Designed miniproteins, single chains. Designs and how they scored, part 65

Each design is a single chain, and the fold is of that chain. pLDDT is the mean over its residues in the fold that is shown.

## One batch from the design tools (miniprotein)

Design m2249
Fold by ESMFold2-Fast:
Structure m2249 (fold): chain A 91 residues (1-91)
Amino acid sequence: MKYKVTITLSGIPPENAELAAEIAREIVKELTGQEPEVTVDKETGTVTVTFEAPNKELAEKLAEAIAFLVKVAIKEETGVEPEVTVEVEEV
C-alpha cells in the first residue's frame, strides 16, 4: 500500500514560479531520496509537487515537514510567502 502526497504552492509571482519549483524539488529530493513530479503554471503562479510514501504515517510526516520547509525557503529566497495546500491520498 502506497500513499501519494501532493503539495500545491500558490500566490507565487510568475517571475518566481521556476525558482519556487526548483526549491520544492530539491527539498523533496533531499528528504525522500525521490525525484518528485513538478508542474509549474507561470501564468497563475502555481507550483504542484507530487511524490510517494510507503505508509500513511510517513506520508503525513513528510507532507508536514516539506510544506513547512518549502514555505520558509521560498519566503527567504523571494520575499513572498506562498499559500501551501497538502493532500495525502492512498494509491
Scores: mean pLDDT 82

Design m2250
Fold by ESMFold2-Fast:
Structure m2250 (fold): chain A 120 residues (1-120)
Amino acid sequence: DEAERRAREERAVHVVRAASLGALVALIEGGTAAQAADIIDAALKPLERFDPEAAVRAAVEKLRELGLEKAAEALEAAYRGNIEEAEKILEEVIKNNKVPESVVAAARAALAGLRAQFAA
């Protein structure tokens, strides 16, 4: 029905936002653009079946396999709705790494989108 379709779409958007933050934190943590793309791809495949939990698990497992632990923690925190924890992780990773301003701006924009979702 319409309510089920809407809830499914909202969950998919939430997973995409969390995975996007995770991929951007991975770039700040020293990951490559190809690795960031792999994280997004890992999340999108289960979302084709509307399985948001499998999508988050796949993205987190991929980040951990790549040794990008802070990115994995940020993605999990964002998915759980713990935006304050996700922000703390992002700011710690920014402080400890040499990062392009464009990547930092994109990561903060992704976090702002997540925050707005939970404020609505």
Scores: mean pLDDT 84

Design m2251
Fold by ESMFold2-Fast:
Structure m2251 (fold): chain A 58 residues (1-58)
Amino acid sequence: GSAEDEAAAEKSAEGARKGALEAGADQNTAMRAQEIGASGYGEEANLNGARGYALAAG
């Protein structure tokens, strides 16, 4: 993707990771959340970031 899409995916991934850790998840769950968050771009990246922790925790 474009640099903008890559930046969105990176922000989404970091958001998911931080959200998981902030919610008290372990490091493995946080890593899984980060991987899920990195799977999208733009709007999709933001949605995947929000879903990342939920998918990793559930």
Scores: mean pLDDT 65

Design m2252
Fold by ESMFold2-Fast:
Structure m2252 (fold): chain A 94 residues (1-94)
Amino acid sequence: EEEEIEKEHEEFVKLSKEALEALKKAEEGDEEALVEYAVLSIRLYYLLNPDSSREQLEKVADVIIEQLKKTFNVKEELVKKIREAMQKEIDKLL
């Protein structure tokens, strides 16, 4: 329905804006913002792919972690924190 598409687009724009704000803070060295960016990225993926299984979301989380490692050169302790936060988000979405 057109109304459902409009609502999905509004939520997408809102989450995208929140993710970009988190990314900007992460670029300034805010490790908590990097965690929030990863969590928001999972939410965005689920919004666009609402029929996603747990296994699919866990694969997406792995991709997000690998991209963040390449971009920010994050330490293993922060990687663990990001992974745990994304896992909690996946548990909330399903």
Scores: mean pLDDT 81

Design m2253
Fold by ESMFold2-Fast:
Order: C-alpha cells, then sequence, then structure tokens
Structure m2253 (fold): chain A 96 residues (1-96)
C-alpha cells in the first residue's frame, strides 16, 4: 500500500491561517506577501526533509537533493500563486 501522510486538523488549520494572512497581505503589499509566501514554502520544504531524515526514510544526501529540487520550484509556485490570485479575485468581483 501507499503510505498516506496524515495531516492533523490543527496542522491544517495553521496552514490555512498562514495562507489567509498571505492572501490578505497581498491586497495591501504584494512584495511583502510574496516574501512571506517564499519563507513559508522554504520552511515547509526543510521541515519535511528533516522529518524524512529523522525517520530514516531517506539518506542525508537524498534529503539535501530533495530540498534543493523543491526550493528550485518555489519561484514557479510564487508566480502561479500571483496568476491564480488575480484570476480568482476577478471571478469573485464579477460574480457580485
Amino acid sequence: GIEESEITSEEMRKLKERMLEIIELYKEDREKAIEKLREFLEEEVRERAAKLLAEGKVSEAEAEALTAEALAKIDELVEEFEKNYEEALKAVEESK
């Protein structure tokens, strides 16, 4: 079977709160919101890699490689967020 990583309701709530703060900040200051989003994504990547290493599921070299690969994709994820945010905001405003 595939190992399903359980996310607790508390962890999910904290993730939602962080994302809502970033979305709200983006309306007031886009540059600060992007900076906070990058910091958040980097922290999540590093925590996940550290957990896998601590559980013995990956080697130290594999954890470093996975972290580097994921960090390289952060810029693409930030650009996707900005694009999706503008489209989502327009759809909401046009629906009122």
Scores: mean pLDDT 71

Design m2254
Fold by ESMFold2-Fast:
Structure m2254 (fold): chain A 100 residues (1-100)
Amino acid sequence: MTPEVKATATENKATIEVTGDGEIVRQAVDASARKALEAAKKLGNEKAIVTATYGKDSGRVEVTNLDKEGAIQMAKAGAEGAVEAARSLGVDAKYTLTVE
């Protein structure tokens, strides 16, 4: 099954959800968290908290302590990281972004 990457940005939080094969999910979540952290540092957002959670066939990256613009940028960066990691493993992946 093609891995699914869903990014959501709210007023103060970005969430990147990855579903698929466990090894792809693990590497996608790791890359997502790393990219989100790098983006937060570039924006000078020292208050951003990045949390990665791993399940059997799914993973989640949450970035909190953001404003709305930061949430959108973290959601995009995290989703792009997840997609890049999946593609590096030979899987064609895309993300969807929802802004609330």
Scores: mean pLDDT 81

Design m2255
Fold by ESMFold2-Fast:
Structure m2255 (fold): chain A 85 residues (1-85)
Amino acid sequence: MLEEMQASGELDREVNEVMLLMANPEGSTLGDLLDFALKAGIISEEEYEELRSRVDLSKVLTPEQRPLIIRAIVDGDIEAVVRVA
């Protein structure tokens, strides 16, 4: 049961990644991605405020950076978001 619940959590992460990729097309800023993630409940308000203080929200993400940032957001890996941005 707990292992099945963990597998379901992994699927939810994949679904969240796809939602972020589709809702935030190429040319979206880091701020656009983070605002969407906050509104969708993918990140907490505390994670959003930490990221906002550490990264330039006006930065336009490259096509290569975008999937890496999205994965880091879905994983709750704030340090990976800062590193890629």
Scores: mean pLDDT 74

Design m2256
Fold by ESMFold2-Fast:
Structure m2256 (fold): chain A 61 residues (1-61)
Amino acid sequence: MTEFELDPSMSPEQLRTMIDQLRRGVDDFRRARAAGRELTPDEQEHLRALEEARRQLEAQL
């Protein structure tokens, strides 16, 4: 392993696509709350994981 398990051969365009997908996932949870749906504990944990993954990928751009 070089520094992390992020594939270094992945293009910046692919990284941005992944980040966009993660942002979309986060936005979906926020929209659900705005529509009056409460997040379950499992969904809150998943949201945290998405935000952590997004932060890591953004740091590698």
Scores: mean pLDDT 72

Design m2257
Fold by ESMFold2-Fast:
Structure m2257 (fold): chain A 64 residues (1-64)
Amino acid sequence: SKIDQARKEMEELVREIVRNRASREEISAAFQKWVKKMADQGIPQDKIAQLLQEGADLLAELRA
């Protein structure tokens, strides 16, 4: 589904952020770009918010 693809893209984005040791500004820009891409693909705002939170939580765990 489009939601499963969006979740996979978020997971890949989080892995790239961790690999590259991205700054807080770079992380913010990357998440904003992902949100815009998901909205442009017609993913509902509530699902984008849920996946963004899941990605942020994963990032926090991996950077702990």
Scores: mean pLDDT 86

Design m2258
Fold by ESMFold2-Fast:
Structure m2258 (fold): chain A 63 residues (1-63)
Amino acid sequence: KKKVAIVNAPSLEKALEAGEMAKKRFGADEIILLIGATPEEVYEIAEKIEKETGAEVYLIGGL
């Protein structure tokens, strides 16, 4: 129903660039920008969003 993209990048500038690409490629309704998050933190956030909203979650980036 709702599409959410989670972007994890080493800097805000790179996160913003990746977020724009996510909007264009996936048609994401919401973008969540994470700076320097661990893969475990990214997956935890993705699971919470899917469970709470039923959204389709797309993960971009990671460390």
Scores: mean pLDDT 77

Design m2259
Fold by ESMFold2-Fast:
Structure m2259 (fold): chain A 85 residues (1-85)
Amino acid sequence: SIEEIEKLWQSKEKEKIKEALEEALKLLSDEKEKKLAEAVAKGNLALYEGDNETAKEYALKAAELAKELGLDELAAANRATAEKL
């Protein structure tokens, strides 16, 4: 569900991010939701690794995908993250 993508966005540790992504992909059937989950996971992994350029790229991608899915709060959060990077 969409709630699993939000949990993935909150995950900050590499191992937890990977587990959350695998769990989300099992629960999501929509291709756009799967792409959003992947973008969130890749953005969080980049932040964990200190790669601000990659994190910004995936945060912007996640924001656009979230907006297209009507997830306005998640879209705003990802845009705010990208603006700080």
Scores: mean pLDDT 76

Design m2260
Fold by ESMFold2-Fast:
Structure m2260 (fold): chain A 65 residues (1-65)
Amino acid sequence: SVEALLRMLESPDPTVRRNAALGLGALGPEFGEEGVEKLREMLTDPDPQVREAAREALARIEAAK
C-alpha cells in the first residue's frame, strides 16, 4: 500500500528508503500530494542512492501532471 511505502521512506536503513522511493514512483501520481512532498524531502537525503531514487520517482510522477 501507499501508506506502507510512505512509512518505509522514514526507515533508518537507506536500502529500505531507496526501495520505497522507487515503489512510489512506480505507482505514479495516484498516491497524492503528501507522497510527492515526502519524495521532494528525500532529494536532500544523506544517502546519494536514496536521492537518485527520489529524483527518478519524481520525474515519473511529475511527467503525468
Scores: mean pLDDT 78

Design m2261
Fold by ESMFold2-Fast:
Structure m2261 (fold): chain A 100 residues (1-100)
Amino acid sequence: LQEDLERTLRALELAQKGVDAMKAGKYDEAVKLFEEAYRLDPGNPFIRLLLADAYAAAGKVDEARKILEELKQSVENNPLLTPEQKEGFKRFLDKQIAEL
C-alpha cells in the first residue's frame, strides 16, 4: 500500500516531466518519460493516454494504436464503470485512434 503510493507518485512526477517535454517538442524524450511512468503505474489510464499521445507525436503510430486499443479493452473490463461511462470512454478512444 505505502510502496504502491510512492510508486504512483513517482509515475505522476515522470508524467509531468513528459508533459513538459511534449510542450518543448522533445517527443522522443517524452516517450521515454511516459514509458517509465507506465512501467511504474500500468493501471493508470491517464498515463496510458499521455504515452499514446507521445508515441503519435514521435511518429510511432503502431505503438500509439496498441496502447489506445489496450486502454479500450481495460475500459470494457472495468467493473466500476457504468455502461454509459464505458460507451463514452470507448467513443473518445475510437476518435483518438481514428486521428492516428
Scores: mean pLDDT 84

Design m2262
Fold by ESMFold2-Fast:
Structure m2262 (fold): chain A 99 residues (1-99)
Amino acid sequence: SEELEEVLKKALEGAREALRALDEGRVEEAIAILRELIEELKKIKEQTSDPELKKLIDEIIEGFEKALEALEAGNIKEAVDVLIALILKLIGELLDLGR
């Protein structure tokens, strides 16, 4: 539960930071944030033995990789839409932990 909460909070904070950078027109900063976040999540995945947490981390990484691909292709709106959808998913997961 605590490890899951930390992963969700880290992903949520990173996604929000990337969105802020995009809102300010700082595309290269958003790309750097997403790349660093993906690397950190991959490291957390390697350190956990919980298969359910590994699966959730994979889903989160896939979301960030999709946003990164959109940014690298110059599709800023698609990247924003992907990040917003991921933020909503992460908030939902955190709310379920608080029940």
Scores: mean pLDDT 87

Design m2263
Fold by ESMFold2-Fast:
Structure m2263 (fold): chain A 61 residues (1-61)
Amino acid sequence: LTLTGPAVEALQRLAERFAELYPADTDEGEAIRRVVEGFDTDGDGTLSPEEVAALRAFVDA
């Protein structure tokens, strides 16, 4: 699976946010992957511009 630059940046910000909230309690890799799968509704491993925007809004909220 290949992600575009904006999707990679959104994932990195989500990872930073998640690590701040749950630094020692969860498997961060699995949790982040599940969140990405939730936003990637077509399951092709690429986030649409709308999905990237939603992920960015979620992280920045």
Scores: mean pLDDT 56

Design m2264
Fold by ESMFold2-Fast:
Structure m2264 (fold): chain A 92 residues (1-92)
Amino acid sequence: MKIEVKLIKDGKVVKERVVESKTAATAAMFAEWGILEGIALGADKVEVRLSGEDKELTRQAAEAIVEVAKKRGLPVSVEERDGVIFITIEIK
């Protein structure tokens, strides 16, 4: 599973991370990093892109990221296009 995390401020990507993982826990951990780093940098939102052949793993990873955002009281949206899951977490 490929996990791409982008921190967006004023419509611009100010920081990003790309990692490969076989666990949903890694996706949750990187989403948590994105939220904390985003808050520190004054970002507006965190965008996470999940892709890979293991669709069950990608779905579990998306659910884990959504839980991280909800536990922090942050608005979160999920969209799936062409087998790729896009998650947007609003920091402001």
Scores: mean pLDDT 85

Design m2265
Fold by ESMFold2-Fast:
Structure m2265 (fold): chain A 74 residues (1-74)
Amino acid sequence: DEEKIKKEREEKEKELKEYAAKNQEKIKEELEKNKENAVHASAIEYAIEFLKKVKEVKEEVIELLEESLKIAKA
């Protein structure tokens, strides 16, 4: 049960990592559009930590997430 949840989480993390690497430009556009309307600081923090682990993700995507986090916490 706990192991099943962990396995599903790891599979989702792998899928997100692959998606982030392949779709950096689209993610950047979406983040830039939504940076002023960031709603959930915790979700953005998780995304920043996750993307920092993905070597292929552009720093600009991470910077946009950090700006969105700043707005969400304001």
Scores: mean pLDDT 65

Design m2266
Fold by ESMFold2-Fast:
Structure m2266 (fold): chain A 84 residues (1-84)
Amino acid sequence: MEEEIREESKELVEKYRAQGKEEAAELVEELTEAILNKDGEKLKEALERMLDLQVEQNPETPQELVDEARAQIDKLVEETLKAL
């Protein structure tokens, strides 16, 4: 499982870097380390940073959608750690 997660992460990182999305690539690496270390706090921080990047790219995103996404982050963290 750990090797499979690292390989999938590596493929995603390479894909994002090929697209010039360096910040997204770095966040994928942070998410992968948080998942492998079962670090819910770091996983939450990385997911929140991904959401912040998405909002920065789309500043016209309604606040209600941003708030819903933030609420889903806590659930995603719990579900991800439970699936490990």
Scores: mean pLDDT 76

Design m2267
Fold by ESMFold2-Fast:
Formats: structure tokens, C-alpha cells, sequence
Structure m2267 (fold): chain A 90 residues (1-90)
């Protein structure tokens, strides 16, 4: 649910920070957290779209070496958790 997605997003922010915290990684984690919040607010379509943005940003962070692979994966996991929470409120 949305609480699990918010926790995953918080973990993503922590892992990205630990992994060097570059702009792409931080953007991915922030977007994952925004998506989780939108899901909590019942805004399922907007949450799903924002989770998609977070997933793309996480992939970009991994490809560029902007953050550690662990940070990028945590951000992707946050995005996926937010997308699942979005589906529950659609």
C-alpha cells in the first residue's frame, strides 16, 4: 500500500545519499517519494505516471554512474512500490 511505498521511497533517499547522492539519483528518489504520496492521496493515475518518471530517472542514474548501483536499485524499488500502491487506488 501507500505506507509501504513511502517507506521504500525513504529507503531509496537514504541509499542514494550513501551512494554519492548525485542529481539523477536524488531526482529518482524524490520522484518515487512524490509518487508514493500521490498514491496515499488517492491520485492513482498521477501516482502511476510519477512512478514511471522515477523508474526512468533511476535507470539514468545507474547508466551515468551518478550514484551507486545500490542507490539506483533502491530508487527503482521505490518507484515500483509506488506504482503498485497507485494500482490499489485506481
Amino acid sequence: GAEEAEEAARRAEEEVRRGGGGPAGRSAARSARQAARLAREGRGLEASMTAGVAAVAAGSALASGDTSPEGARAALEGAQAADRAAEEVL
Scores: mean pLDDT 85

Design m2268
Fold by ESMFold2-Fast:
Structure m2268 (fold): chain A 70 residues (1-70)
Amino acid sequence: SLEERLIESVKDSVEKAKEIKKEKGAEEGLKYIKYQRKIALEVAKKYNLSKEVVEEVLKLFDEAEAEIKA
């Protein structure tokens, strides 16, 4: 489904942000993940995805940002 594809894309973005942190530092990883959050929320809005999917996406990005900041 589109919801499953969005969640998997978010997880891929999180892993890439962690790699960017490792290679270029936390600031660059945070810039990347914040940009991907914006794109994911635009996709969810455009396709009228459920509140549950939006909440899962937000949780994944919040957890990723906290981990990158640590």
Scores: mean pLDDT 88

Design m2269
Fold by ESMFold2-Fast:
Structure m2269 (fold): chain A 85 residues (1-85)
Amino acid sequence: AKEVVEELKKVLEEQLKIAKEYLRATYPPEEAERLIKQLEEHVEQLKAKVEELAADPSKHEEVKKMLERTKETLEEDREILEAIL
């Protein structure tokens, strides 16, 4: 249970890193930094939500689904970033 939460947090951090690189490559510096700040705030909210869901045993399946979906999104974002760089 806790292992799934820690893995999801790591996936979110990797996704954030890729998104930051994409935004800085695609948008003007001022707009990129604004979007990055919004994304960082959303990621922190998602991490808090995942920890709350993981504390409830009835929600463990929901947390696992979130992890799988986040992994798929990370792979798509990675492919997009590799194409633009």
Scores: mean pLDDT 73

Design m2270
Fold by ESMFold2-Fast:
Structure m2270 (fold): chain A 65 residues (1-65)
Amino acid sequence: TGEEVKKLVDELLADESAIFPDLEALKDFVKNRVGIKELTEEQEKLVEETFEKLKKRREEKRKNA
């Protein structure tokens, strides 16, 4: 399950169109896509780090637009 979460977040980081309004939306997406009911502490941290990277990428595009 941890590898599936890691793979999914790597795919999201590679997809420039991946946009989530908040961290809870990203957590829900990951849970539903991977088919798990709850994230482990390690998986939750990975998803939080991924959300921050996606947010930074979105803000950088806004500055350069």
Scores: mean pLDDT 77

Design m2271
Fold by ESMFold2-Fast:
Structure m2271 (fold): chain A 100 residues (1-100)
Amino acid sequence: LSPEEIAERLLESLGRLARILKEVASEEEKQQIDAQLRRVLEAYLLWLSGLLSAEEFRAIAEASLAQIKKIADKAVARHPELKEEVEEELRRAEELLAQL
């Protein structure tokens, strides 16, 4: 896969994770999730336009994933039934990020 294709798959994985988390998240957590997703999407678009390096994109995606993971940990603590699904999507996102 090209770096761009890996980044697209990462965005798809983050979108699935967000959808799962938003079913049980508070309004504040939903806003935080949406803000992190927008940050990664904006970084991706800036990278595609040549205004951001691949390394800068990776750093932004890594930081945003870390924030989403904190929200996911809290959500799973309240809703243990989501643990397996959330951990699977987090693992996919981390594996894709490691390929960038």
Scores: mean pLDDT 89

Design m2272
Fold by ESMFold2-Fast:
Structure m2272 (fold): chain A 82 residues (1-82)
Amino acid sequence: SEEAANQEIEKAAKQAIEDALKKGLSPDEANAVGAIAAAKVALKHGMKDLAIKAAQLAIRYAEKAGNEELKKEAEKVLEEAK
């Protein structure tokens, strides 16, 4: 169901952010990782528009963090969502 998919997306994003922060990533890097996780789960459920928005948000956080590797990963997810 769409409600169950939304819960899975939120849980995946929160878990990814917590794991990233625990590993010593910055808040902006952690937010980028969380947005990438959200985009991937949205794609799994066919939620293309949400996946595109989440991937674009991930690109912005990765750029703010100066993390080129995270930016490239987010751009790859964005291309998969199109």
Scores: mean pLDDT 90

Design m2273
Fold by ESMFold2-Fast:
Structure m2273 (fold): chain A 55 residues (1-55)
Amino acid sequence: MPFSDEERIQFEQAVKDIMPLLSPEKQKKLQELLDQANAGKITKDEFVQRLSEII
């Protein structure tokens, strides 16, 4: 499992807080990234790195 339940909740809260501050293009990229993380296709470190690139 690439994320713990605690880490997942933390990331979901962070996404919720920043989502309304982002452009529609960045919102789409962030949603795609979150979907990949939930599917186990990327690691926690990759998620954090790609998130920082989107913001």
Scores: mean pLDDT 74

Design m2274
Fold by ESMFold2-Fast:
Order: sequence, then structure tokens, then C-alpha cells
Structure m2274 (fold): chain A 94 residues (1-94)
Amino acid sequence: SEVEELRKLLKSKSFADRMLALQRATTLEDEEKRDELLTEALKDKDSGVRAAAARLAGTLKNPSEELIEKLKELTKDKSEAVQEAAKEALKKIE
């Protein structure tokens, strides 16, 4: 139920709701579902959400291969802030 609620919040038109969902996703005990939700946030239309998701991904000890791959793609993002956040996250993970 919490995972379904968070998926809905990540698709909300509200920036605040998407940011809240992102923060809550990082605290999920189910690492697979955590990483799925974070990967969705890394694809967000708003650069601020993508940058926040990248920074939070860098705090994870065991991120999924898919999440790491998406972070590598974001090092070439159109937003310099997103590029920097993704590069810093990868340094912490690798």
C-alpha cells in the first residue's frame, strides 16, 4: 500500500508531492522497490527533482545496477545541477 501511494505521488502534478514521495522512497526497507521509485524520480520532468533524486541515490549503500546506469546517463543531463549531482553520487557509490 505504501509503495502504491508513493508511485501515485511521484506522478502528481505537484512538485511538493513528488519531492515528498522521493524522500519517503529512500526509507523503504524493500531495496528493490526503493530503487524502482528512485529510478522513476531520476526521469522526472523537473531538473530539481532529478537532482534531488541523484543526491539521495548517492547516500545508498547497495543501489541497483539499473539505478547506477540511470545515474551515469544523468551525467550528460541538460541541467548542469543534475550533471553535478549525478557525478557526485557516482563518486560516493563507486
Scores: mean pLDDT 85

Design m2275
Fold by ESMFold2-Fast:
Structure m2275 (fold): chain A 74 residues (1-74)
Amino acid sequence: SREDYALELSRIAITYGPDVVQDAIAELKKQGKDKEAEAARLLVLGRLDKVSEEQAREAVRLFGDAAYQARLNR
């Protein structure tokens, strides 16, 4: 569900720290993944009504990798 994807994104944020959330969104935009960056932003804001389940799934899948990359780019 969209709620499950929002919870998973929250768990990723806890793992890397809340400051990395914005860096991960910026990393997705840098990679040209603007739709996924926007979906991740909306999920973080709890705007589940603005994100389809497919968009949420794709955003969460890519968000973890983007968060990891953002942490490496110190």
Scores: mean pLDDT 76

Design m2276
Fold by ESMFold2-Fast:
Structure m2276 (fold): chain A 75 residues (1-75)
Amino acid sequence: HMENILKQAKELIESDDPFEREVGLAFLEIAYAMAIKSGDKEALELIRKTLEELLSNPAVAEDAKAGIERIKEAL
């Protein structure tokens, strides 16, 4: 389920381990790919909301910003 993937991604990104943060970002990319393939605008909005929550984290803020712009263009 999309919500479960996004929850796991956030938990990994909030980790103190840089490797776990990269794995969390990979989970977000998987979620995005799934939403695009299925044409699921609701899933894309959930991903965008998750990325907006990550903008306050300086370790991933630029990745989150790029992801938000990508989703805005897809919607």
Scores: mean pLDDT 81

Design m2277
Fold by ESMFold2-Fast:
Structure m2277 (fold): chain A 73 residues (1-73)
Amino acid sequence: MLEVIEEEVEAESAEEAVRKFAEKLGLTITRIERPSEDVVVAHAVSETAQAIITAEEIAPGRVRVKALILERP
């Protein structure tokens, strides 16, 4: 099953927002990439799911987080 989650959070950085989001969903981050100054992409896994979490800094202290989560059948 594929799930898409998008939210805005208050965080000091895009990386902090991604880490907190993954923790909230019980996901373990396996890799973090920074394609630009304002964007962080994290790969995360759990026992039953794989996820790609993208965080973009919209304004100082505000981050938009988007997650694509693929659960195993």
Scores: mean pLDDT 81

Design m2278
Fold by ESMFold2-Fast:
Structure m2278 (fold): chain A 68 residues (1-68)
Amino acid sequence: MTPRQQGLRVLRELYQKKGTSEISEEEIREELRKRGLSDEEIDEVLKALDTDGDGKISLEEIKKLFGE
């Protein structure tokens, strides 16, 4: 599994766990680190997810990245 795929899976689990429609970049970074991703891998995931540049990722953006 690529770092990006692993990051997207963790992000989906985080959305399901929190029950929110959006997650901050800081929360994503913290969860990815807990799952064993390196800072470089986390930065690659966050760069791919930062569509709006506001430091927040919506559930709809996540679904789009998963191809759903």
Scores: mean pLDDT 69

Design m2279
Fold by ESMFold2-Fast:
Structure m2279 (fold): chain A 75 residues (1-75)
Amino acid sequence: SEQRLQQLQQRRQRIVDLMRQSGLPEDEIRHYEQLLQDLLSLAEQNRDDQQFLDQIEAVVDSLEVSVRARVAELE
């Protein structure tokens, strides 16, 4: 659905902003940005597949956990 895609896009932006504010290395930020962009592209191509969108959201959840763990290591 368009709403779920919009929520994923907003979530991507929040994760990217978190990484940039935390001072993660630029190459690491680029890596996560690319992964998130690929996931969003897959979600866009499968926007009507609710089960697939659930799987994409679960992967984004895992990526966000990884990013937050990396940010915590910088403190």
Scores: mean pLDDT 86

Design m2280
Fold by ESMFold2-Fast:
Structure m2280 (fold): chain A 77 residues (1-77)
Amino acid sequence: MFLQRVLQYGELMGNQQFVQDIQNTISIFQDPSSASDDQLRQILSRLQSSLSSSHLFSDDQVNDLKRQIDLLKKALE
């Protein structure tokens, strides 16, 4: 549910790269064997960077999303 909501916000922004990165993240978590840990880590880092530059999210929302992504990255270490 969470990533689907973020994807909808990305679509409203017209940020095609952000939408693609979220869709790739969802797909990988549905089938983790389809990507390497390094690929997952790179996608998650890109999402964190995209969130920081988004004007649709408050600082609190960006920090919450980054914390959730950071937990996923730590699970891959």
Scores: mean pLDDT 64

Design m2281
Fold by ESMFold2-Fast:
Structure m2281 (fold): chain A 88 residues (1-88)
Amino acid sequence: MKEQIIADLERFLKALEAEKNKGLSKDIYFKSSAIALNNVLHGIEGYKAVYDAENEKLLVTINGKQYTVSSVEEEIAIIQQIKQELQA
């Protein structure tokens, strides 16, 4: 189970790096990123991603603590953090 989730997170990171290189607007992917992350983290207690449409930001919960993501670079960093936490 953990191996599959780590593989999905690595694939997601690769997609974000490609998107960053294309110069796409961060606002376009935050909503789809929330859905993708929530699907990858499905069934893991204390982990969740939510798109805050009113403020156009991504809210990511890691071990019950919520983080605000405002850029692709911050999203890449938070996904790396999730990967590290799950590998601990």
Scores: mean pLDDT 76

Design m2282
Fold by ESMFold2-Fast:
Structure m2282 (fold): chain A 96 residues (1-96)
Amino acid sequence: MAKEYLEKVRELGTEEEVKAAEALAASMVAAAEDDIEKFAEIARAQMEALKKVMKDDEVFRLAALYTAEKVKEANPENGEKLREEILKAAEEVLEK
């Protein structure tokens, strides 16, 4: 699943955008913790930073989906909640 989103970023975006998506996913996996509210704040800040690099909304959405799936895969107990916070943060950034 996650791999398919990253491959679409590679097809539609630049090499810099692929690297940004991979870096974001690694950062969010490392930031994952039981404090969902703190994680939501980190997700919002990271998504705002990513949007500055990715001007195309579709590429940005695919990168967010990739990140959400990677966080879910790495966190069996809280992964679904962490995934939802990432997707919520991405949607809030897109509404700006």
Scores: mean pLDDT 82

Design m2283
Fold by ESMFold2-Fast:
Structure m2283 (fold): chain A 58 residues (1-58)
Amino acid sequence: SSQLQRLQQQLQAMQQSLKQSQAILQQTTDPAEAARLQAQIKRVQELIKQLQQQIQEL
């Protein structure tokens, strides 16, 4: 379905964003920036879980 395709595309985009944020975090030396990235990573992980649940409910 078109809804499934859109959710899967959103999931892939979020997973790519997560990988990028994790890579930046590994190179970050500033504690304040690291804390900000960790918060962003946590939020993206939560969104990924929500999208996965929505896909399973279709």
Scores: mean pLDDT 86

